# Designed miniproteins, single chains, continued (2), part 22

Each design is a single chain, and the fold is of that chain. pLDDT is the mean over its residues in the fold that is shown.

## One batch from the design tools (miniprotein)

Design m4697
Fold by ESMFold2-Fast:
Structure m4697 (fold): chain A 83 residues (1-83)
Amino acid sequence: MEELNLQLLRAAAAGDLEKVKQLIAQGADVNYKDEAGNTPLHLAAEAGHREVVDLLLSNGADPNAKDTLGLTPADLARANGHL
């Protein structure tokens, strides 16, 4: 399960929409946090992967989750020009 969640973080950061779909179908936790408090939604939003962001939100991702710096996915998207 932990490895599945780590794969979801990597797929979200990479914008791999099909891999994200597969991992969610396999039971990956869409709200899993890494050591820095980043969820899949943080990583997808930071990179501007809109289709992955939409998929994660439709599967229960928390748009108000804060990383260890107190930043939400929307904060990271704005900081990187993905308004």
Scores: mean pLDDT 84

Design m4698
Fold by ESMFold2-Fast:
Structure m4698 (fold): chain A 88 residues (1-88)
Amino acid sequence: LNQELILAARNGDVDKVKELLAQGADVNAKIEGSGATPLHLAALEGHEEVVKVLLENGADVTAKTNTGKTALDIAIDMGHEKIAEILK
C-alpha cells in the first residue's frame, strides 16, 4: 500500500494517489535508505497535481530526506517553479 503510493506519486498518477490514500496509505510514508516521502518524489518529478493532492491529505512539507532536503529544496533544485510556489 505505502510502496504503491510512493510509486504512484513518482509517476504522477493522480487517480491512483487518491485511491491509495482513501484505502489508508500513509501520506508521509518514507523510503528506507533515502527517507524520501511521496511529496519529495512528486516534487522531484514535477507532478503539480499530485503535490496538491498530497498536501490536501496532510503531507508534511517540513519532512527531510536523509540528505536534509525538503520537497521545496528538491523543487528548487529541479527548476519546478510552480511546485516551489505551492510549497512556500
Scores: mean pLDDT 87

Design m4699
Fold by ESMFold2-Fast:
Structure m4699 (fold): chain A 89 residues (1-89)
Amino acid sequence: SVEELFKKYDKDGDGKLSKAEFAAFLRSQGLDLTDQQIDDLFALFDTDGDGVIDLEEFALAIGRIPKNPSPAQREFVQQLLELMLSFSP
């Protein structure tokens, strides 16, 4: 599940992903991303600007139950999926 994947990469068990853990997750999905692309994606997921991604932000990005996403957040998730599909074989 998403929660199990999140816990696998959340080494500190604080319920948040660092940029390095997020990068490891994306690469585990078969995405060969540059550091700049990871930076851009991380910034997009980090909607509150605290430098970490929590489970709710992560779940929103992959289409799990979001907490009342705004139209802008839905467009953002759609753009992220389109970007991810661009890297698919």
Scores: mean pLDDT 62

Design m4700
Fold by ESMFold2-Fast:
Structure m4700 (fold): chain A 87 residues (1-87)
Amino acid sequence: SKEAERLAGELLFAAMLGDVEKVKELLEKLKKEFPDEALEAINMPDILGRTALHWAAEVGNKEIVELLLEAGADPTAKDLFGKTYAD
């Protein structure tokens, strides 16, 4: 849905900012209100192929990385440069 896509975009932005509380809020909202779309939204890439997990790792926010992995973020996802979050 467009709403789940919007929440995916907000999750990307929150991960980029290192906003732990917003990440928690968005993950809970996705799981509660959009359970059938939550996993896809959590793994949604931006225009560079980067997921919220990629951005959290780049920022160095270990708590957000752990929250995303627990929520089902794919640790093997590659961006347009062939890099995973661990690279």
Scores: mean pLDDT 87

Design m4701
Fold by ESMFold2-Fast:
Structure m4701 (fold): chain A 70 residues (1-70)
Amino acid sequence: LSELEKKILGVLKVKGELSASELAKLLNVSKSTVSRHLRKLKEKGLVEEVAKGVYRITEKGIEELKKINE
């Protein structure tokens, strides 16, 4: 995982559910950058889209953070 992907997973773990726009504001990156990484994380099964444009970390995502927590 990239450093930005680790940050996305960490923020979602704490906040629960966020849109790409909310993640972009919290992480001080562009929405397009966050959206690309969310798509990759979704393909890996580390996040899920619980409503259109709203994302949550999966149990698999939480376990991956535990393994690579640095």
Scores: mean pLDDT 83

Design m4702
Fold by ESMFold2-Fast:
Structure m4702 (fold): chain A 120 residues (1-120)
Amino acid sequence: SLTEQLVELIKKYNESKSDEEKKELLKEIETLLENGADVNAQDKNGDTPLHIAAKLGLGEIVRILLEHGADVNAQNNNGDTPLHLAARNNNKDTAIQVAQFLLGAGADPNIQNKFGETAF
């Protein structure tokens, strides 16, 4: 599916060490979204593309997904929002950048997952 290709490109972007390849992958991601990839499709864990990008700390991908109508407050099978996953990133600068994009897009920091945990 287009959404499976979208998630594969997000993971490939994360693994890339080439600035040129990353720019090309961003264009491919935008093309899939323009061609009707479901930005809010959930995998077997209930994760959307935005959950995956937030967990991986991919600020540019987070921005692109939000611009294409990603549900900023989508909950996976654990009740985690993208903001929950972003806040768990061990790189403080990455966590702050992704949290800022999500909060700017209307992320609710008070949503509790199934364990009663908020993002902060």
Scores: mean pLDDT 87

Design m4703
Fold by ESMFold2-Fast:
Structure m4703 (fold): chain A 60 residues (1-60)
Amino acid sequence: GTGLYVALKDFASEHPYLLSFKKGDILEVLKVLDEEWVKAKSLETGEEGVVPKGLLKKIE
């Protein structure tokens, strides 16, 4: 679902479509794309991108 999530580990990508983050970063999930991917916004950087759902844990 959508809402606030915490990153369970670091994720780094140079691809402009993917969002990079660090373990412990808070992300707002805006849209579920499929079983593996979500569109999210980093509350740390304000940037949006696609992130692997399996690296996130819902906190709300």
Scores: mean pLDDT 83

Design m4704
Fold by ESMFold2-Fast:
Structure m4704 (fold): chain A 97 residues (1-97)
Amino acid sequence: MSELHEAARAGDLERVRRLLAEGADVNAKDEYGFTPLHLAARAGHEEIVRILLEAGADVNAKDKFGLTPLSYAVLAGHEKIVEILLEAGADESLVFK
């Protein structure tokens, strides 16, 4: 897991902004295929989700389980993050597929 993965999971907004400014790969995958966007969406960090999407995060990235960031937002009940991801072009047909 990269420093950007850790910052996104922890809700550390300032660290996310700094790492992206330093050229961190917004679409880096960890050992489970999670991107920072997967972790922020699962954890409920709305502002971090927005920043990652603005930095070019793949809204439809699939982990090793075939799940997208939208799948985790739905499972966790983060309605505002579901709205943000759908507005950014998340494919709802990919949820649980």
Scores: mean pLDDT 86

Design m4705
Fold by ESMFold2-Fast:
Structure m4705 (fold): chain A 64 residues (1-64)
Amino acid sequence: LEVGDIVQAVRDYEARNSNELSLKKGERLRVLEVVGDHYAVVESLETGRRGIVPVSVLEVIKKA
């Protein structure tokens, strides 16, 4: 996972705090930052919303 990658949510995800982003399965996002090897700051290409999500719920569909 790298900054600029286009990713897709592999499952629904519910935000655990105000800094995290809730996702729907199949939602497409851009990676803005990789945090602590297990998290990424992402921007939804569908809603424009930004937040932190676990890397484990993301699949890369297009490399930067």
Scores: mean pLDDT 84

Design m4706
Fold by ESMFold2-Fast:
Structure m4706 (fold): chain A 91 residues (1-91)
Amino acid sequence: MKVKVTIERRDGTVVEGESESENEYTAFAGVNLIIISELDDIREVRIEIEGEDPEKARKLGEQLKKALEKLGLRASVEERDGKVFVTARRA
């Protein structure tokens, strides 16, 4: 499972990170670490999830949405072209 994270900071700079893992649990842990490291500076987060199992990719997207919402961000999940996208913005 491949996850790409793009964080737009409050000052307009952009940070990108990628995580590759064999399952949704390891992918979730990696993405959470990236998000937490930038949390105070986050304006917008975009997460792209690509995996062989669409249901596991969707599950990861929903878990990340909930995690981002607990951190005080407004999050949404969208499925498009066989990928799952999670977008979160500061409320």
Scores: mean pLDDT 81

Design m4707
Fold by ESMFold2-Fast:
Structure m4707 (fold): chain A 156 residues (1-156)
Amino acid sequence: MELFREHLEKAREHVKKAVDIMKSIEKSRDYADKMEDLAQNLVDYLEAAAEHIERGDDRSAGGALATAQLYAQMLDDYAKEGIKLLKEEDVEKAAKAAEELARAMLHFGQAARALAELARERGSSAVSEAEALYDQLNKAYQTFKELAEEAKRLLE
């Protein structure tokens, strides 16, 4: 559980760094504000899932993870649009924000993986939902990594 909470804290820190960069450009500011709220909801539902798994409440754990998947998708969608708007104004800031978002998605993914391991140890049916969230977050990580690399090439 300590490693799970450490990954959530690091994920929120990296989202905050991306949000702070995006708020420095007027066109991406509204997307940045929404991303901060969505990241907090994602953290809250991941923590709720951990508590439900620890208590053996598989149904509530699965429900919390399904809701976490929705918040992860919304965060991904808002972040992609925000990076697109940043890239039009400041390619260097877009590269840096995308790099921070890649790190955030990596840490959210590691938190989801830790939940899948906990669920497996507890014999919880929520393993499949935790693994699905990990796969989703890992795909988001790869996307933001590619966006950061693409933006960096434009600076050459």
Scores: mean pLDDT 90

Design m4708
Fold by ESMFold2-Fast:
Structure m4708 (fold): chain A 62 residues (1-62)
Amino acid sequence: GDDVKELQQRLLDLGYDLDQDIDGIYGPKTRDFVKNFQKNAGLTVDGIAGPETLNALKKLST
């Protein structure tokens, strides 16, 4: 959906190489990038793009 596309765009803006296009599908590769971001941002590494992760991505990618 649109939320996943926004997530993928923000990951791309932070330098994560999405070899797939911004397709709006939350697959294993998108989840692994979310986990890597959570680790680097000092968040809980659960691979879930919840409000804490989305707010951190928004602040760092804008």
Scores: mean pLDDT 73

Design m4709
Fold by ESMFold2-Fast:
Formats: C-alpha cells, sequence, structure tokens
Structure m4709 (fold): chain A 63 residues (1-63)
C-alpha cells in the first residue's frame, strides 16, 4: 500500500506555511516520513498537505 492512515491524537496548529494544522480525531494519510520527528501528511477532511510532528499522530491502520 502507498501511504499509512493515521489520526491526530491532539489538536495541532501549524507554526510555518509548510506545516499542516489538524484537529484531534482528524484522519490523515502519511505520504512520507521526513525524519524521526516529522512526517509529510495530507488531511482527508480538507485535502491540504504539510509537515506534522510524528508525536501528534496515532496509527489508524493501513491505507
Amino acid sequence: AVGLLARAGKDYTAKTPDELSLKKGELVLIEEVVDENWVRARSLATGKEGLVPKEVLEAAGPA
């Protein structure tokens, strides 16, 4: 499968234009693991893409 389905475990507000804001419970598709602390994800609710801290996300199953 391409991508991993994850859920925001808490609200996150983007601090830069490259980051993605999320609400707790929002589903995202992880497109790439950037490093140990960051992933590139796409919100399934808004269609927006950006960087999110890995610690904000919880696994929701395979995409």
Scores: mean pLDDT 78

Design m4710
Fold by ESMFold2-Fast:
Structure m4710 (fold): chain A 80 residues (1-80)
Amino acid sequence: TLSDERFEELLEAFKKYDKDGDGTLSVAELKEFLESLGLAKNLSDEEVAELLKKYDRDGDGTIDLPEFFNLVIDLLAEKE
């Protein structure tokens, strides 16, 4: 689970990497974000695409805010 401070931090990061302002992250934008957190240093495009597909409930090839939080929570839980 995310603390309120972590939630706000991730929301700000999501907005920062959502360069198009469409409310979703592409594979490229998600990769930049994960690399900035040190969670995905030097991940391949295939690995990022696989992660996105795992959390992409809408099947539109992008990740929205709730899907993004679920992905980050899982990555943080596995690291600890």
Scores: mean pLDDT 71

Design m4711
Fold by ESMFold2-Fast:
Structure m4711 (fold): chain A 62 residues (1-62)
Amino acid sequence: APEVATVKEDYTATDADELSVKKGDTVLVLATTPGGWALATSLTTGETGWVPLSVLEVVAKV
């Protein structure tokens, strides 16, 4: 099931497949990789992309 996460620090996308997020944003985590990346959808913008797991705090499973 997707997990709800809060962004702990700002991240600016450096690649077309990455998601830019701002501290305090809420994202829906769709998948994670062993390399420390999450595929997430921003609940603020509706955009989907890869973001480092290190900038996310998982708060709920849905």
Scores: mean pLDDT 79

Design m4712
Fold by ESMFold2-Fast:
Structure m4712 (fold): chain A 62 residues (1-62)
Amino acid sequence: LGEELIEAARAGDLERVRELLAQGADPLYRDSKGWTPLHWAHRYGHEEIAALLAEAARARRG
C-alpha cells in the first residue's frame, strides 16, 4: 500500500490515491529515499493530490 501510494502520487493518479487511502495506506510512508507521497506530489506539481495527502496525514496524526 505505501509503495503503491508513492507510485500513484508520482503518476498524478488522483483516483488511485483516493482508493489507496480508503484501503488504509499510510500517507506518511517513506520510500527508499525517505520521501513521502506528499513530497512526490509536490515535486511533480500534482497540487490536488498534495492537498489530499496533507489532509490525510494530519487526520492520521490526530
Scores: mean pLDDT 79

Design m4713
Fold by ESMFold2-Fast:
Structure m4713 (fold): chain A 92 residues (1-92)
Amino acid sequence: NEPDEKGRTPLDYAVEEGDLEKVKELIENGANLNPLDVDGNKRTGVVDENGNTPLDLLLEAGHTEIAELLMEAGADLTIADVDGKTAGMLAK
């Protein structure tokens, strides 16, 4: 469950690949759903270099069941919107 050389966790890879069984296994084994990087940013709720949230990537790939599972398990998949802005940036 530790980040690799690319800063990706096993959970990040399972989510990206759409491997529902692996996501379930990692959650059961206590995977960090909201890990912070060395700068204190949430990995699972932070936009990637293309402005996509983990939720956006799951929905674009058609992995809606994985998105639902992660949200039910307490992952913060909705920190940023479709424009790459965090919820705090959208608050007026």
Scores: mean pLDDT 56

Design m4714
Fold by ESMFold2-Fast:
Structure m4714 (fold): chain A 110 residues (1-110)
Amino acid sequence: VEWAKEVLENKDTVDPFAKDEKGRTPLHLAAEAGDVETVRKLVELGAGDAKDSNGDTPAHVAAKNGHYAVLSLIPNPLAKNSKGETAADVAAKNHNSLLAFLLNPEGTYP
């Protein structure tokens, strides 16, 4: 994605709260790309659970694309999208069983 490359090139000056025409923040785009280092830097800048036009957080985007290394860095992976789904629910629907297991192993809440 060409826009993701622009975000990666401007790591030190990116606005973590800026939204594109679809309501996506730089953290959404880094999560979609699976860029662990950019996700970590954006989270350090205060980026978190901002919702896009579908109500999806960056955690949902990472889960949809199978980027569980990225998902482990994102705060509030239990946030729900406009469909009432968590990132684990999205991962399960997209056949990312390992990601679903990581977020809620054995379905037992402590």
Scores: mean pLDDT 68

Design m4715
Fold by ESMFold2-Fast:
Structure m4715 (fold): chain A 118 residues (1-118)
Amino acid sequence: SAAELQERLNSLRDERGRTPLHLEAGPGSLERVRELLALGADVNARDDRGRTPLHIAAEQTQGDEEEILEVIEVLLEAGADINARDDNGRTPLDLAKEVGREKLAKFLREKGGEDLIE
């Protein structure tokens, strides 16, 4: 059943607590991200560092920025928390800024993303 697939997808964790969706949210296939979300993957699952799939996508230094933007849009459409904070208090926008992804940082701000203001 869909519920059994969802439970399995959300219980599959690597040594860093990452789900399949975390692993595909980097410079992976947009198709794989869509497939995992359609199977009921938890878009807001947290790894051992409190990172969501959106954090993983936002921190990528390799790959096409336009492809990363498409993955992020799909995650946001699926209900990803744009202001989720990792264990260091960093948002996806903070990570995009740290890695110098200008277009991605602008996109996240336009969608309501906030950075650490202190």
Scores: mean pLDDT 82

Design m4716
Fold by ESMFold2-Fast:
Structure m4716 (fold): chain A 60 residues (1-60)
Amino acid sequence: MGIKVVAKYDYTAKTPDELSLKKGEELEVLEVVDEYYVKVRSLKTGKTGLVPKKYLEELK
């Protein structure tokens, strides 16, 4: 099971590889891509994509 995170802010995808987020959306981290981006799956929609790490917070 991957680490669970929540979106701290709304985010609009800028490329086809990115995922748009709504504040409070719960996601699962699939892969840490680099210093700035993670690949996630939305627990609400099942969609996957890249998201900036700074927009996410770990769920307790």
Scores: mean pLDDT 80

Design m4717
Fold by ESMFold2-Fast:
Structure m4717 (fold): chain A 107 residues (1-107)
Amino acid sequence: ISPLSEWLIAAASAGYLDLVEAALKYGANINDKYTDPKTGYTVTVGFVALANAVERGHVEIVKLLLEHGADPTEKDEDGLTPLDIAKRVGNEEIIKLLEEYIAKKKA
């Protein structure tokens, strides 16, 4: 993956909205492939950034990633979607936001 994609993941995990915006503006690719070195499972960079933001409750970063095309229906190695992660954490605002974007994709 590109250095900007690595930066996007790190900034999303840390809750730095301005750095997430900068990474996306300068060409971080949400559709880049990310392979977990521990599991060998491949997801998108957008999924990793989205899942990390969801786990930490970064509502504005979740919204920004979804607006830039992060797939809310993608699954990790355990078969969990970002919505499943949000329900485990219990963040109602993120649950509602993910449900809205999933519904829009079905239209």
Scores: mean pLDDT 81

Design m4718
Fold by ESMFold2-Fast:
Structure m4718 (fold): chain A 67 residues (1-67)
Amino acid sequence: KKKREEILKLIGEILRLIGDIIELEKKLKELKKNNGDEEKIKEIEKEIEKLEEKIKELLEKLKKLEE
């Protein structure tokens, strides 16, 4: 089996999600600094939360492949 390929694929996916979170956190900071729309702030916070959950799931898969 291509265990190395699976590991690299998971790492790539995790890195992509981390990048998405960083972008959303930047937008969130901008909105909070400028006294932005509360609804928009909540939307971004929920999106970050979903991405964090996906990363957690992928990290668990990665951990099992490393064993």
Scores: mean pLDDT 81

Design m4719
Fold by ESMFold2-Fast:
Structure m4719 (fold): chain A 65 residues (1-65)
Amino acid sequence: SARDEALEKLVNEHKLSRESAEAVLERLQALGYSAEEIAAMSNEELERLIVRLVTEEGFEVERKK
């Protein structure tokens, strides 16, 4: 599914924990992004959105090593 594809991208390409990936996905969907849009988004654009959540909204994200 598009949701599973978006989650795997956040976990594998952006090194987020599954908990952080789910929280980021939920917040981006609340902001009007579809799961399909997130899955199709470039890694650079998605990383910019993650950084904005952390810096502008005080989002706490855990990254895997």
Scores: mean pLDDT 83

Design m4720
Fold by ESMFold2-Fast:
Structure m4720 (fold): chain A 96 residues (1-96)
Amino acid sequence: MVKEILKKAIQYLEENNPEFPKLSDEEKIAFFFKVLDLNGDGVITAEELRIALRSLGLEPSDEEIEEIIKAADKDGDGVIDFAEFEALVKPVLEEL
């Protein structure tokens, strides 16, 4: 489930980064985006998402990666920009 994967990733960041719990929701989203954006180009690809989530101790399936991209990617370009990521992650943060 997309929400469950995102919750686990956020919980990992909170447990392993002392500054993360001190951030605002907007700053937490920006921090999480930077962790996933491995090349720093301002978009997240399916490849970056897979590698980064695995670095957070998660084992997402190919189907789960595709579901995350599809849930965030409203433009249909196959990548997630910051605005799409914020819209996806903000409700998840509110549940934590």
Scores: mean pLDDT 78

Design m4721
Fold by ESMFold2-Fast:
Structure m4721 (fold): chain A 62 residues (1-62)
Amino acid sequence: MLKKGDIVRATKDFKPKSEEDLGFRKGELLEVLEILNDEWIYARSLSTGRSGIVPKKYVELL
């Protein structure tokens, strides 16, 4: 189960649909900043430093 501080890898590309979403490419590493609910997390990209909302199903724990 994901928790704050975990490093996760994007399993798919994600195109942001709002200003709050974090866009990423498959293979990007993200830091989990907060668990929002069962579907969404708030995360920071380790490659870009940008933060936003990410679908939990599109990331996996390393």
Scores: mean pLDDT 84

Design m4722
Fold by ESMFold2-Fast:
Structure m4722 (fold): chain A 99 residues (1-99)
Amino acid sequence: SLADQLRALSPEAAEAVRRMLEAIQNRDKVSLEELRKTVVEAARVLAEQFERDGHPEMAEKARELAEKASDPNVTFEEVERIAAELLTLLGEAGYYLVP
């Protein structure tokens, strides 16, 4: 069934994604550098999980997003777009956030 194809994120990956989402939600209270660091960390741990779970193409896309977020010239809007792309990759790869 479709449900048999869904995977929970590891605790490390889930925590990194939650921190990224919290930073985006509180964007008026976080610096660009803080937001960038949460997105880079989320992309990094997601790439590691995608590779372990046999999704090398999704891992490569997550690594590319981490590189884009690591650019010192990145804007706030660009970092938010990268975070949205990471969430799209999660859905496409069949992952869900465990509460």
Scores: mean pLDDT 79

Design m4723
Fold by ESMFold2-Fast:
Structure m4723 (fold): chain A 62 residues (1-62)
Amino acid sequence: SMESLGLALMRAAQEGDLESVKKLLEQGADPNFATAGGETALDLARRNGHEEIAEVLEEARK
């Protein structure tokens, strides 16, 4: 489901798993998916210092 893909994308971004981030985006994960608190995969990547993942997510959000 879109929600399951969104949650998986957030987890991969938090963990620094660039390959999983790319695969999930290819599978149709919504890079704009946000939790009830408004947190996104991009927020998690930035907070954890995963600069390349943050860049990939910024491009995917366009």
Scores: mean pLDDT 84

Design m4724
Fold by ESMFold2-Fast:
Structure m4724 (fold): chain A 64 residues (1-64)
Amino acid sequence: DLEAKFKEYDKDGDGVITAAELEAVLTAQGQTPDVAGIIRLWDKDGDGVIDFEEFVAMRTAGHE
């Protein structure tokens, strides 16, 4: 479920994923994340964080 995955990234429980949280989760999974690139693509409102709606868009785009 996307909500369960979102909560895995949202360590503060504030309803958004920061660049630091995204980097920490992906690095812990053994990845070398392009965090700036991910935020640039999916942060549509320019606040530097990923909300649940943007996270859903990012995850559904990755199914192909």
Scores: mean pLDDT 71

Design m4725
Fold by ESMFold2-Fast:
Structure m4725 (fold): chain A 65 residues (1-65)
Amino acid sequence: MDLSAGFTALTERERQVLELLAQGRSQAEIGRELGISPATVSRHTRRIMRKLGLSSKEEIRALFD
């Protein structure tokens, strides 16, 4: 799987959300860390999944295995 192009397509905020998701952080924890609402974190998560061609949040964690 080629994820390099997807990574470069991510905004700085989306990369921050991606890294915290990879650590197993909840939406509430990510929101607190980044100063945004959990709903905003959820929207970023969906955009990240679309840009990387992923179908689940579990695949996000697999990027760092």
Scores: mean pLDDT 75

Design m4726
Fold by ESMFold2-Fast:
Structure m4726 (fold): chain A 61 residues (1-61)
Amino acid sequence: KIIAKALYDFIAMSEDDLKLKKGDIVEILEEINEHWIKAKSLSTGEEGKIPKSYVEIIKEE
């Protein structure tokens, strides 16, 4: 299980995007490509894609 923290606010531009606020904690579910990941917000339970550069990994198991 990989847990990451949002470094920046991310405004969802499509329905497949995950809205993030700086400091939000997410679980990384899948790497889509070199620039995008699929993640789940641990605060809202919502899933979507976000840029890999917008998060910092804080825990890996």
Scores: mean pLDDT 81

Design m4727
Fold by ESMFold2-Fast:
Structure m4727 (fold): chain A 60 residues (1-60)
Amino acid sequence: KLIVRAIVDYTAKTPDELSLKKGELVEVLKVIDEDWVEARSLETGETGKVPIYALELVEE
C-alpha cells in the first residue's frame, strides 16, 4: 500500500475532502487526477479527497 505524510495542515473545504494535520500519515486509495488523491487517514480511519501538494511519500 502507498503511505504518504501531510507536509502542511489542510482544512477540508467540502464534505468530500479530508482534513489533515501536518505530520499525519494517510494511505492513498486512488489517484483522482494530477492535483487530487482519495486517501484514508491512518489516525481516524476517515476517507476523502486531499490535494497532492499537501503530501509527501514516506519511504518504507
Scores: mean pLDDT 79

Design m4728
Fold by ESMFold2-Fast:
Structure m4728 (fold): chain A 73 residues (1-73)
Amino acid sequence: SGQLELTDPAHIAALSRFDRDGDGVISLEELRAVLTEEGFDGDIDGMLAEADRDGDGVIDLAEFVALHDRLTA
């Protein structure tokens, strides 16, 4: 199709399941791995820098959703 599909509720749920130790928190390394697995090769480095506003090296689920919203806006 013509839109991105890396922010599907099903995908997010699966990702949250993987992060069993957190409450919907995803590390930058994990997020990068997921994006790479999905075949996303646009601007991963740039997107991670924009999403990681706190510089803590982790991305909240909400921030991950916001990232996708920016891509599809």
Scores: mean pLDDT 60

Design m4729
Fold by ESMFold2-Fast:
Structure m4729 (fold): chain A 62 residues (1-62)
Amino acid sequence: MLESQIKFYEELAAKGNALAQYRLGGIYFSLGEYEKALEWYERAAALGNQRAAEQVKKIKEL
């Protein structure tokens, strides 16, 4: 079920859906895949998603 949700959001995110990009970032973040989470959050933030921009900032803090 998680794999099918990831594929679904990946398709929507690739088509430029900011909400799907944000959700996909959240899924990868919960899996501990921070590099993939960062990539999708940055794409969502570039489209104006402020919550994604906050997540980018948190992931980049060392």
Scores: mean pLDDT 80

Design m4730
Fold by ESMFold2-Fast:
Structure m4730 (fold): chain A 60 residues (1-60)
Amino acid sequence: GPILVRALYDYTAKSPEELSFKKGEILEVLEEVNEYVWLVKSLETGKEGLVPRIYIEEIK
């Protein structure tokens, strides 16, 4: 099934490749690019982008 994460903090994208999100938002993991940056999709907006791993936590 999909890997879901929750945003721990608000984040504002610093480049077009990054995703902006709000604390508590649920995101779907599309790709674990590396240990610091993951590609996710917002379930609320459908937008995709890179996010810092430290801003999100996995939901089990």
Scores: mean pLDDT 87

Design m4731
Fold by ESMFold2-Fast:
Structure m4731 (fold): chain A 80 residues (1-80)
Amino acid sequence: DEAFRAFDKDGDGVITAEELRAFLESLGAAPSDEEVLLLIKLADTDGDGVLDRAEFEALLAMLRDPRNRFGEIGAILVEA
């Protein structure tokens, strides 16, 4: 939640694809634009290309699951 609070300090209430990519890069991942879009689609039911606070929290919950299926990104987050 510290990372979420740091990214949402401006009070936007929305996480863009660029912000999600920057977040993943800060964790040591090197996601492609395609991988970032796939993560957004997995968390975003509407496909708006952005994540609300609740959707972002759901994405983080999925990434922390021991059975995450995000391949290299999920492995990096778990091993970090």
Scores: mean pLDDT 63

